# Designs tried in a protein design run: designed miniproteins, single chains, continued (2). Part 65

Each design is a single chain, and the fold is of that chain. pLDDT is the mean over its residues in the fold that is shown.

## One batch from the design tools (miniprotein)

Design m6249
Fold by ESMFold2-Fast:
Structure m6249 (fold): chain A 97 residues (1-97)
Amino acid sequence: SSMAKELLEKKEEELEKEGEEGRKILEENEETEHAKRVKELLKRIEEAYKNQEGVGDELSKEAEKLLEELEEEDPELAKGFLGALKKLQLEFSKERL
């Protein structure tokens, strides 16, 4: 039955779209201090996944705190950050399955 495969493909397409929209938002806001903080934290999270260490409690708390701050101060950048986080998690989940 192809139904389970179609649902997974649709979810993957939605996450890819959210990630692409997030990347565009981050690129359009590249010069802001908030966007720089987001990029540095995303790089640290990506390096943790690449090193097979996973995202530890400290990085998770930093990401949550930054997301909460951005939701109040720059909701569009917060959406970009969340999209990028979801895409990054999806990419590393696929490589390990």
Scores: mean pLDDT 73

Design m6250
Fold by ESMFold2-Fast:
Structure m6250 (fold): chain A 114 residues (1-114)
Amino acid sequence: SMVERLSRVEREIEALSAGDREKMHQFILLESTFTSLEMLFYVKKDEESLELWIEKATEIFELYLEYLRTGDPAVRDRLIELVEKLKEELIKKNPELSSVMDSVVETLREILEE
């Protein structure tokens, strides 16, 4: 299950972030952002965007875990690129999400710069 896969990745991120206030803060922001968008798509009854978000959130969390393990700027750049592509795909179907997705991208950029 993708949900079980996501939960395993989340636990590994939490374990690697434990004892580091900044990394824990970044993890909480990512998890909160994921949950907020999931709830938004639930309220909109947009099943396609919900499925796409869960799929891409899993990939995003896996790349974030890789970044936490390696500190590799190339992994960070790939993470940002993935989120930008997700934004473009979601906006094509739901133009009203433009402002929300801009905020999500900006939040992730800030997390990855700190």
Scores: mean pLDDT 76

Design m6251
Fold by ESMFold2-Fast:
Structure m6251 (fold): chain A 72 residues (1-72)
Amino acid sequence: SEEKLKLQIAGGELAARKAIDEALAAGGNILDVKVEVDDEGNAKAVVTTSLGDFTAEVTAEEAKEYLKKYGV
């Protein structure tokens, strides 16, 4: 339960970071940020901007590697 929640948080944060970075790099004004994490720990972020939607996906495996490497 606690480990699952920690993985979901890490995955969601990574996906959001990637999508936001892409949106800002494109010069888009951020209007909305939506993050979805499934029961397996796979995450998807959708950032809606004045230039359209920017999406990023993070797998449960990627999130686990991030937690091991960076301790968050």
Scores: mean pLDDT 82

Design m6252
Fold by ESMFold2-Fast:
Structure m6252 (fold): chain A 86 residues (1-86)
Amino acid sequence: MNMLSPVGEEAVRAATEAAKRATGDALPPAIGGALSVLGSAIHAELAGKPLDEKLFREAAEIAKRGTGDKAGPYNLEAARLAGEGA
């Protein structure tokens, strides 16, 4: 099986940490969006597709920072990254 790059491994760790912090009935939209983008990016890398390392880093950053009063802007940025990575 293909192994994740160091950037992909770091992104997985960031997503896991973000998920551990989200303890409500549902994830905040920003975190959910960031995790979705991150999941798609990881899936693409494991499938051996060329992937922009910047996409992984931005998704991980959104996941880490999508908790709190600034969640709204990160939700929009997660959607933008999904379109950019496609």
Scores: mean pLDDT 56

Design m6253
Fold by ESMFold2-Fast:
Structure m6253 (fold): chain A 88 residues (1-88)
Amino acid sequence: SFIEKARKELIELGEALLALAQQLPDEQARQEVAQRVQRILTEFELRATAYLNNSGLSKEEFEKWVEEKLEELRQLREELEAQLKLER
């Protein structure tokens, strides 16, 4: 299903970001990445529940939100990877 595919991709990107964040020298920066990932995953589950319960969220709105968050996480991953290359 769309939800299962989106969940898998968000979790995989989230896990990759958490692994990269653990390599950051600043504890505050690590916490900020972890909080951002956790917030997106939590918001995804709330939206998935709203969509499945017909609570006013359309498939098109949900798919657009997922695409925007996946792009946000991909950009963050690229930024963290670039930062870590400069520090090593």
Scores: mean pLDDT 85

Design m6254
Fold by ESMFold2-Fast:
Structure m6254 (fold): chain A 100 residues (1-100)
Amino acid sequence: SSRQQVVQGLQQFTSLVDQAIRLVQNGDDPTPVVDQARQQMQQMYDYSTSNGDSVTAQVFRGFYRRVQTVRDTTDRDRQLQNLSDLRDSNQQYVSQLQQQ
């Protein structure tokens, strides 16, 4: 179903965000993984738009913008906080979709 594909895409996104968090915590550059997460959200936006699901598309656009904020953040502590907030928001949305 379209919901299962959305959930799968969001779970892949969560995995990338978790990987970025670990990189930041280890003092490594998260940029390549953040860029992958951004691309994943772009693909999910395009998918939702192609299916006429404007509500879900706007959620993915929101996550895309939040990933861009993470990428542009120069303060490492703030970058980590933004990634953690993004992970938590995404996990909440996935849980809501799985309960429907």
Scores: mean pLDDT 86

Design m6255
Fold by ESMFold2-Fast:
Structure m6255 (fold): chain A 85 residues (1-85)
Amino acid sequence: SGIETVEKFYDRLMEAAKETGKVSTAQIDEIAAELKAESPPEHHPYIDMARDLLLEYADEEGYVSTEAIEAAYNTLMTYLKKQES
């Protein structure tokens, strides 16, 4: 499902951030592109939505912290679960 695709995206972001506590916007774009390549087209809007939300949390240096990744994930998952109701 689109929700499972979003969960996979955030899992990969947290894995990328585990050594440094943050991911760059370039890493976010790379992970999103990789996930799109292995996902059906109907899931691409979910990946784009998750990416766009994450980019809003980027600091002036172009990084998103693990805390910001978790906050973005919780916000988006709450929104998406409401859409399924």
Scores: mean pLDDT 84

Design m6256
Fold by ESMFold2-Fast:
Structure m6256 (fold): chain A 61 residues (1-61)
Amino acid sequence: SSMLQQFDQLLDQYAAALRAGDHDRAEAVRQQLWGLFQQMTPEQQARLLARLGEVVDALAA
């Protein structure tokens, strides 16, 4: 759960960097997100992907 919380915080930082046009910061945060994702168990990765799908659906509808 703490790993998922860290991922959420990094996603917020990534979105903020993109809104600010700070491409260097966005790339650094993206690398941290990818590194964290690869440390997750398959179950944690599946849960995260399901949640991202729900967020995308909510934004589209």
Scores: mean pLDDT 77

Design m6257
Fold by ESMFold2-Fast:
Structure m6257 (fold): chain A 70 residues (1-70)
Amino acid sequence: HMKSENPNWKVKKYKDEETGKEIDVLYNEKTGEAWAEDPLSGAGVRLKKKDGKWEGTSPVSGKKITLKEL
């Protein structure tokens, strides 16, 4: 219930390790929160930074998503 305004969201392209597709990652540079679209289903996926990569799990497909820097 804090401020609804959050202009610190940025978009950067990463590469999906499974499909090789470039995926837009929406990340908040102040909170470290990140989201991507699941390349298999299009569903929103919350990402966590791990070893220089973004990882998440699709709520639709159940597949693990790993996005690496281009």
Scores: mean pLDDT 71

Design m6258
Fold by ESMFold2-Fast:
Structure m6258 (fold): chain A 100 residues (1-100)
Amino acid sequence: RTPSLDEQLATLREVLATLSPAEALTMARIFAHETLEYAIKHLSGEELLEAVRRLLELLGEHLSRADVAAVADAMLRLVKRHRPDLYEAVAAVVEELLAA
């Protein structure tokens, strides 16, 4: 059975709490890549923006601002490549969350 987004985020939150900062960053990059690839293929633009927001908020609870920015930069590169129509909207979400 494929876990729901909510189940995946709950599992990631528990895992991040048990990892070193370097391991947490590595896990965050892998999860962000997989989640974003799924979202690009299967979700609407609005749902993709919500998935990005929820993921970055979760990462902000466990990672430094610099590490969240590194993950967000990698996510923006994927969006620009596969969904350039959503790039500006995703960049705005990233800027909002990194300013908080």
Scores: mean pLDDT 79

Design m6259
Fold by ESMFold2-Fast:
Structure m6259 (fold): chain A 55 residues (1-55)
Amino acid sequence: AKITVFKDGKPVKDPESTVPFGASVSVNGKFVGTAPMSPSRFVKGADNVIDIKSR
């Protein structure tokens, strides 16, 4: 599975440290929840685009 993680529109390499508390998390354009959440929990063996938006 491939994951691509964006924080505030910028690609990032470290999903674990990229999700600050209170940030909104979306996977493939669908809102799934707020931090603290590990982006790796949303990978299902397919390509996933994870968007994180800070306050």
Scores: mean pLDDT 58

Design m6260
Fold by ESMFold2-Fast:
Structure m6260 (fold): chain A 83 residues (1-83)
Amino acid sequence: SMKEEAKKLLEEASRAMVRGDFEKAVEYLQKAIELFEKLGIEDEDLANAYLGLATVYRALGDEEKAEQARKKFEEIRKKLGIK
């Protein structure tokens, strides 16, 4: 299913981040986010995808993109009632 594909992409992103392959991590995270958005899913997995994206962009020195992703993470957490 598309949800299973999105979760697999999050796993691939985590592995890429561990390897320091931040460019590949961005690709996997963006693909996962696109699938969650197409499915209309706004859950902890989508929130964590944006958190991962914020972390990776910060590591790459892209402060603007990191902040945009962080704001999306916080927005989703707030909708879910997570503190």
Scores: mean pLDDT 86

Design m6261
Fold by ESMFold2-Fast:
Structure m6261 (fold): chain A 78 residues (1-78)
Amino acid sequence: AAAADREAAQHVIEGLKALNKGDYEKAVEHFRRAVELATHPDLKAVAYRLMAEALEKLGKTEEAERWRQKADEVAAQS
């Protein structure tokens, strides 16, 4: 739904602000919400990649790798 994708996009914006401020835990929470709300494949791929970046910053390398794989899978389906 357009409303869900709009909310997901807002969480992507807030997550990016948190990421730029070095608040990686807050960034992860926003990107997680974006992943939950996003319905469009392109927005899901963006949210998955940003989730991976924030997790990498927290030292959660294995989790970050899994989110990168999810992003690649969504991109391949389009």
Scores: mean pLDDT 83

Design m6262
Fold by ESMFold2-Fast:
Structure m6262 (fold): chain A 72 residues (1-72)
Amino acid sequence: MTADEWLHQAQLYAQRAVAAARAGDRDTARRYSEQAARHLKKAWELEGVPGDHDELERQVLRLLNRHNDRLL
């Protein structure tokens, strides 16, 4: 899988998380947000993005969860 393919999957999971949050399904929204963050981390690793990818994954997950919690 290429970095672009990992990024595309991250976007799809993020969209699914938003849809689940709007439907009131917090658990499903959180699971999809976790998948989005993991796929984004894989894209960064393949592209050689500098920095702590584990911390960046945690930051993205916090932002996604915060956004989705506002939709619930």
Scores: mean pLDDT 83

Design m6263
Fold by ESMFold2-Fast:
Structure m6263 (fold): chain A 80 residues (1-80)
Amino acid sequence: SKSTKLAMDIKNGKITDKQKQQVSDLFKKSGLGDMASQIPGLASSKNPQVRKLVGQAVIYLSQGKVDEARKLIQKAIKLK
């Protein structure tokens, strides 16, 4: 799926500028607009644990699990 591919590209550090915008827009549309500005930086982090958390949050958002996605991003913010 689109979300699975996006999550894998984030996890593997292969995210493009277009995909950074796609992730930010996904968070805005999912009700997490308050953190959307931080998402491109976290998704392209040099820390693999931060990227793993963002990738998993993308999967949770694709499943409508907004609260679970928020918790993962809060954890990612503390690790950067």
Scores: mean pLDDT 86

Design m6264
Fold by ESMFold2-Fast:
Structure m6264 (fold): chain A 68 residues (1-68)
Amino acid sequence: MSPYEKAVKLLMEKGGLSKEEAENVVKGAKTLLENGFSDEEVVQFILLNAPSVSREVAEEIVELLKKE
């Protein structure tokens, strides 16, 4: 499973998002990382769009996307 696929799965399983919603959040987060936003700013973006995930899960998603 790719880091992208794992991030999508975490948002679906822990955030209660649909696959389309999870993919949109992951794409947005990756775009922010590629544009030089800090890890904390990307965590806040994830939590804003997936409020049911914990901070720890959002941080794991950021680390997964940095490996992509």
Scores: mean pLDDT 85

Design m6265
Fold by ESMFold2-Fast:
Structure m6265 (fold): chain A 86 residues (1-86)
Amino acid sequence: MKIEELKKEIKELLRELHRLTQQLAKASGEEAERLTKEGEELAKRLGEKLIELHYLVTGKRLPESEAAIALKPLLKPYIEELQAEL
């Protein structure tokens, strides 16, 4: 059940990031700065949830980062699978 709960949380974060991207395209100045900061926090939470999902699926713990950029190729398949289910 924890895997299903994490997948649900990841899907919600992906929906929120998509919504935020649409809003950011229309925003400027202070509003654009605020939305960018919200996007950074959502991306951090998404990365944390993806690392946890990877651990539950494979048994291998990936380091938490900023090194999320270095881990992106490993986590991309989870993002693509979950986006296809949206």
Scores: mean pLDDT 70

Design m6266
Fold by ESMFold2-Fast:
Structure m6266 (fold): chain A 86 residues (1-86)
Amino acid sequence: SEEEIERKRDILVKALPEVAKKYGLEPRVTLDELREVAERIPLSFTDEDIRKIVEKAAEIAKEEGLNYITREHLLRALDEVLKEKE
């Protein structure tokens, strides 16, 4: 539902700057891009699962030698977290 997408997006909006600061990264993600990520997150995901997506995205960005996090990092992180739950 629209309400569930907005709820997940709001968790991402809160978690992204916290995690980015922890890893010394700049968030380069728009609200529209965070909404796109939220639309792909399963309804079964908890707030902790969503935070794990952001942490994993930061790890991917650091492994690539980047100083910023993008939508593509969040989407790759989502795929990895999904595989860990299978």
Scores: mean pLDDT 86

Design m6267
Fold by ESMFold2-Fast:
Structure m6267 (fold): chain A 69 residues (1-69)
Amino acid sequence: SHMMKRSEDYVKDTVFNLLLKQGVPEEKAKELIEKSDFDELKKLIAELQKSFQPQAEIGRAAAREIAAE
């Protein structure tokens, strides 16, 4: 049985969590991941990790406010 996670699945989960921390809405994050190639997802992980700041919480709050309107 194929029960082992693929590296691709791990990368997708990582990008999704990083996007949520950055303040991207869940639906938007899922769409971005679905449309992105595996190489683009790896690049996004590196960029999001480098750009991660305490402001991620502020960004998420702002994104939620926009989504509520």
Scores: mean pLDDT 65

Design m6268
Fold by ESMFold2-Fast:
Structure m6268 (fold): chain A 100 residues (1-100)
Amino acid sequence: SLEEAIRRAEEALKTVKDETAREIAQELIELAKQSEDEEVRRRLVIRALLVLAYAHALEGNRELALELAELAVELAREMGDENVIKVTERQAELIRELAE
């Protein structure tokens, strides 16, 4: 669910060391919570999950990075927007390569 994805992102935010990634993800999560448009909320949460996944992958937190990337892909698929799905799946693949 979108609400569960927000909770997962907030937990990942607590352990990320990259201050810039933390600030960007925090802002995206806050904007998502303030948005009344569910599509906009979902897009913002997907972006926050990907920012956190990249940061955690670079920090050596492989399992968490892959979990966040997978969650972003799941949210994108639930939207049914082929362009969002394609971009998100490609980002998730890059995160997998960084985590290996």
Scores: mean pLDDT 88

Design m6269
Fold by ESMFold2-Fast:
Structure m6269 (fold): chain A 60 residues (1-60)
Amino acid sequence: SKEEKKKEVEKEYEQRKQEILNNKGNLSPLEYVKLMMRLIADEVSKLLYIETGNPLFRPA
């Protein structure tokens, strides 16, 4: 179901977020922000693709 797919995307987001946080000491503030923004953009695109099926929202 769409709900199950959304739950998987949220779990993937939390895992990737934790990896970035664990590596934060090796990143500049700008690098950290860029990685977090990319992570958020990726999650939003995946959620929109699951919801709409629209290729404009296809994950890179």
Scores: mean pLDDT 80

Design m6270
Fold by ESMFold2-Fast:
Structure m6270 (fold): chain A 86 residues (1-86)
Amino acid sequence: LEDLEKKAEELLEQAKKLGNQIAASAAEAALSAVEFAKRGDLQGAIGAVLRAMGELINAEYQGDKESAKLAQEAVKIAVEALKKVP
């Protein structure tokens, strides 16, 4: 979980430097998934994954390939965190 938290933090920093609001929201959702996973909160972690997926769908629907790529990385982090919920 600590490694996933670092990846999500790095992704959020990258998104902020790029001014990419979709990617930043997706990365924040990935961080939330890690926090819920640390607490054993399965429902919270599922909600965070769905939120990250929503940002990915939004980016793809708008044809924003760069936001979609970053949001997809956030979804991967969130899903890996969900798998680590006890």
Scores: mean pLDDT 84

Design m6271
Fold by ESMFold2-Fast:
Structure m6271 (fold): chain A 86 residues (1-86)
Amino acid sequence: MIEEIEKKKAEVVERGRAVAAKGSPEQARRADTVIRTVEFSGNSAIRLIKEGHEEVGRILAQSAYDYGTGRLDALEAAVRAAQAAA
């Protein structure tokens, strides 16, 4: 469970870095914000699980992952649209 949360967090970070490498400076900044938000919430979720608050921690981890993937999907689409418009 904690290993799964850490793996999903790492996937969001990797996706965000890929967006930052391909996108504009503004898109890179937005990707960094997503990475920081998901890392903070993911780490908080792991801490809650270790403290015995497993249900709350799982919900927080799921919400963080859903937020991160949704925001990165939008940023990836924006990068593609910008490339098509150039």
Scores: mean pLDDT 84

Design m6272
Fold by ESMFold2-Fast:
Structure m6272 (fold): chain A 96 residues (1-96)
Amino acid sequence: SAELEALIEELKALIEEIKALIQELRDGKISVDEAIKRLNELVARMSRIAAEALRLARELNDQASIARIQALLQEADALVQEAGALIQEKLAKEAA
C-alpha cells in the first residue's frame, strides 16, 4: 500500500528528527525548555502515525510491515529514553 509506505517513511523521518534533537542537546544548541517541547511534539506525532500505520498493516494482513513498524517503534523508544535522560541530566545540573 502506498499509504502504508508513506506512513512508514514518516516514522523513519521522525526517528531522524529525534536523532537531530539528541545531537542539538549534546552540542548545547537547544534550550532544555525547547527540547522538552520538541520531544513531546515528536512523541505525539510518532504515536499518532504509528497507531495509523499498525491499524492499516493489520487490516492488510501485512506481517512484514507490522514487523518493520514494531522495529522502528523500538528504535524510537530507545532514542526517546536517551533524549529524556539528557534533559533530566541538564535539569539536575540547573537545580544544583
Scores: mean pLDDT 90

Design m6273
Fold by ESMFold2-Fast:
Structure m6273 (fold): chain A 81 residues (1-81)
Amino acid sequence: MMLSKEEILQIEKEIAHQLLLAQSNPDQVPQELIDRLEEIYRKLKEIAEKNPDLNFSEEEKKEVAELKEEFRKIKAEIDAL
């Protein structure tokens, strides 16, 4: 699957937004979930910065897919609080 720049930017914005909300409500969102959000945000930004033309390798595409799945899990846990 070819990842678009718009898709990467959209995911970055969604993670950044959830991270901001979580950090604004530390009594409601466990630090463990905030730490996990920060880790996936960092990893996604590193992949995007290494590939300014968004010509990802097969391994990088797999890593982005895993980060998107981890984000879905974290968001589901936050939404359940």
Scores: mean pLDDT 75

Design m6274
Fold by ESMFold2-Fast:
Structure m6274 (fold): chain A 84 residues (1-84)
Amino acid sequence: MRPSAEEMERLRALMERLRELYARARALGPATLERFLQLLRETQARIDAILASQASSPPAERLRKVMEVLEEFLERAAALVAEA
């Protein structure tokens, strides 16, 4: 089953927010940027694990789980940027 138009729009919004938070982390200095990149690396490892464990799952189900992990990352990244 293909992802819905709403799911694809949600993914686009999440990627745009990621770009904005990355730019803010960079502006706040090297220490904040390094912490942001550490969270991003941890999130990528979680996504890779989901993709490996869900290899037999429909693409839409895998996308939903990936988006959920990305949303958690963005909340943590936003908190990190707000604290700096």
Scores: mean pLDDT 79

Design m6275
Fold by ESMFold2-Fast:
Structure m6275 (fold): chain A 56 residues (1-56)
Amino acid sequence: NPVEATAREIIEKDPGKYTVDEVIDEVMKKLGLTGVPGLGGPVRKAVEKVYNELQG
């Protein structure tokens, strides 16, 4: 999953630097999804899953 992979890269590079919302914004920018309606929910769910896995 490219959203989960991109979120993991962002979080692992700078652990604890970003909030979930900031990680979502960076994933959306990197994947070119900024401004696409209806993708916020799926992206949030994927980012929260990765964030929780990496936070323990």
Scores: mean pLDDT 76

Design m6276
Fold by ESMFold2-Fast:
Structure m6276 (fold): chain A 68 residues (1-68)
Amino acid sequence: MEEALELLEELRKLGKVPEHQLEALEQAIRNRDLAAALAGVDDLLKAYADDEEIVELLRRLREILRQS
């Protein structure tokens, strides 16, 4: 959980992803709704597929969520 929230904070610091999308993902992570969290990550991966920094952080987040 803590590592997932740290990656989400790094995504927020980039300033490229809208805050409302990050808030929705944070709520899913905090509620341990893994299905919603993984769906949110997949949606962001599709939306930001051309941004290597965002894709790397999202792939790391997805891996952490799968291990929980």
Scores: mean pLDDT 82

Design m6277
Fold by ESMFold2-Fast:
Structure m6277 (fold): chain A 74 residues (1-74)
Amino acid sequence: MSAEEKKRMEEVAEILREVAAELDLSPEERELVDRAIEAILKGDEKTALALLFRLPEDVLERLLTRYRERLEQR
């Protein structure tokens, strides 16, 4: 993985951690997000997506909406 890809993955992981902390997630949902973050940091995008897609649909929608808002807020 390149240094630029690693930095991008670290930024994605940080935003996901912040968003997950703002959401009222169950312990099981938090564990799935934490595992997805770990996969992102390892450069395993497919595993990260598979883990996120195991979240309930409403939780995934809230996570993605907040993630998008964070990206738009500069």
Scores: mean pLDDT 79

Design m6278
Fold by ESMFold2-Fast:
Structure m6278 (fold): chain A 80 residues (1-80)
Amino acid sequence: SEEIERVKAFAERQIAMVRDFGDMELASLEKAKKRAEEAGDQEKVAEYDRQIENVRSGTERDIADIQRKAEEEIEKLKAE
């Protein structure tokens, strides 16, 4: 089905965008963490570690949500 292929292509583009945004945020946080490490600011290092984990977890959750929505839409198209 052409409709199913469009749903898949759209989900792939959304996942790519989510990964790109996550990678940009992680790069910024890793750079900030490195500056805090060089300054000996262990409290800031711990804060950035928490933020990095939140970005990684959030990215994985967003990707899973996109995949789930695509699967639901594909199943609806198959049921028609």
Scores: mean pLDDT 89

Design m6279
Fold by ESMFold2-Fast:
Structure m6279 (fold): chain A 120 residues (1-120)
Amino acid sequence: MSLKEKLYEIAKEMAEKIRPLLSPEAQKILDEMIERLEKLLKDPNATARDLVDEFIEKLNELVELVREKETPEQAIEVLKLIIEAEERMRKLALENGDERTAEDFELLIDLLQEELKYLE
């Protein structure tokens, strides 16, 4: 599998795990994210970084809705699953020599871990 395909599979697996924990409004953002990532996956001119940038943008929208609409317990579970997926993407980026993408995910993971502490 290409790096782009592996990143898409991680995002899709995360989406399947978090979907039942989300409000209908948050599920719509999740569905839009996966649809956009699938389009980038099928586009031969789109890079793995283009897919990562779209993932991060849509994930930020999703996290805002999760904070607004979900119970603290559901929000904690969703954020933990997002962190797990981002750790997998970070390791994959490092294995492929993409230090910039790995550093971006390290920053995002740190921010989400800080958010988890406030939801305890």
Scores: mean pLDDT 86

Design m6280
Fold by ESMFold2-Fast:
Structure m6280 (fold): chain A 70 residues (1-70)
Amino acid sequence: SRVDRLVELMEEAARYLEERDPGVSEALRQLAETARRHPSGYLSIAATALDIAKAVKAPQELIEGFEALL
């Protein structure tokens, strides 16, 4: 359930960024796949996704979504 939420949020962020920052969009899609394959690593993946979202100045709702998973 938490992993599913993380994946959905990363896919939403990737979709938002696909036209704005294609490289970061692809990185988030890769992280989503990693989270699906390695659920035990979800906290480190969520923290990485949060750092990426902050670095690209993503919408506050996306940043807060990732923070809620930590």
Scores: mean pLDDT 84

Design m6281
Fold by ESMFold2-Fast:
Structure m6281 (fold): chain A 70 residues (1-70)
Amino acid sequence: AKEAREAIERAREAIKENKVDEAIKALQEAMKSVDALEQAGDVKTANALRAEILELGAEVGKLQLEKAKA
């Protein structure tokens, strides 16, 4: 769980700094950690972390749209 939470925190920081590419990379790392937790049987933690990743993914999508529109 620690690796996934650390990746999620990096994504939140990248979003605050408008670093879209870093945010995407951190969310991808978080998803890999969540998949590993689910395979290990920690389904409750995996589901909670997936919810956070989805919310942050929506924020990244908004930043990408604003960047494209200048």
Scores: mean pLDDT 79

Design m6282
Fold by ESMFold2-Fast:
Structure m6282 (fold): chain A 64 residues (1-64)
Amino acid sequence: SLQSRLSELSGLPLSVISAILDLLGVDGEGLLAMDPETLRRRLAPLLDEQTLDRIVEAIRQLRA
């Protein structure tokens, strides 16, 4: 359910969200607990800047 919400808020496919979680070695709850700057640094080599901004913003919205 959390992965589906991340997909909807970020506009990214569920498969991409799943791949990000696998790469980071965390579940959805672990992703929400991650510092935004750390998240950006870890995903920068994998994602373009626009996609990265969408993910970070989606996580921020889910934390609120």
Scores: mean pLDDT 80

Design m6283
Fold by ESMFold2-Fast:
Structure m6283 (fold): chain A 70 residues (1-70)
Amino acid sequence: DLEEQARRVIALLEEEVKRAQTLDEESRAHQIENIRIALDGARAWAAKHLDPELAEQVNARVDALEKQLA
């Protein structure tokens, strides 16, 4: 189920963002870089595997997570 997989991917990314907020400045900077790579991967996965409407929903949630890292 692609919708279930999309929900799981977003939940994992949300947990990684939350974890990054508990780290020291140097470790947090490195983890944010890794999370941004994962966010880009999620966008690419959605574009390849999901219909446009569901991909738009995934991209909107990824955009919100990226703003939390700024």
Scores: mean pLDDT 83

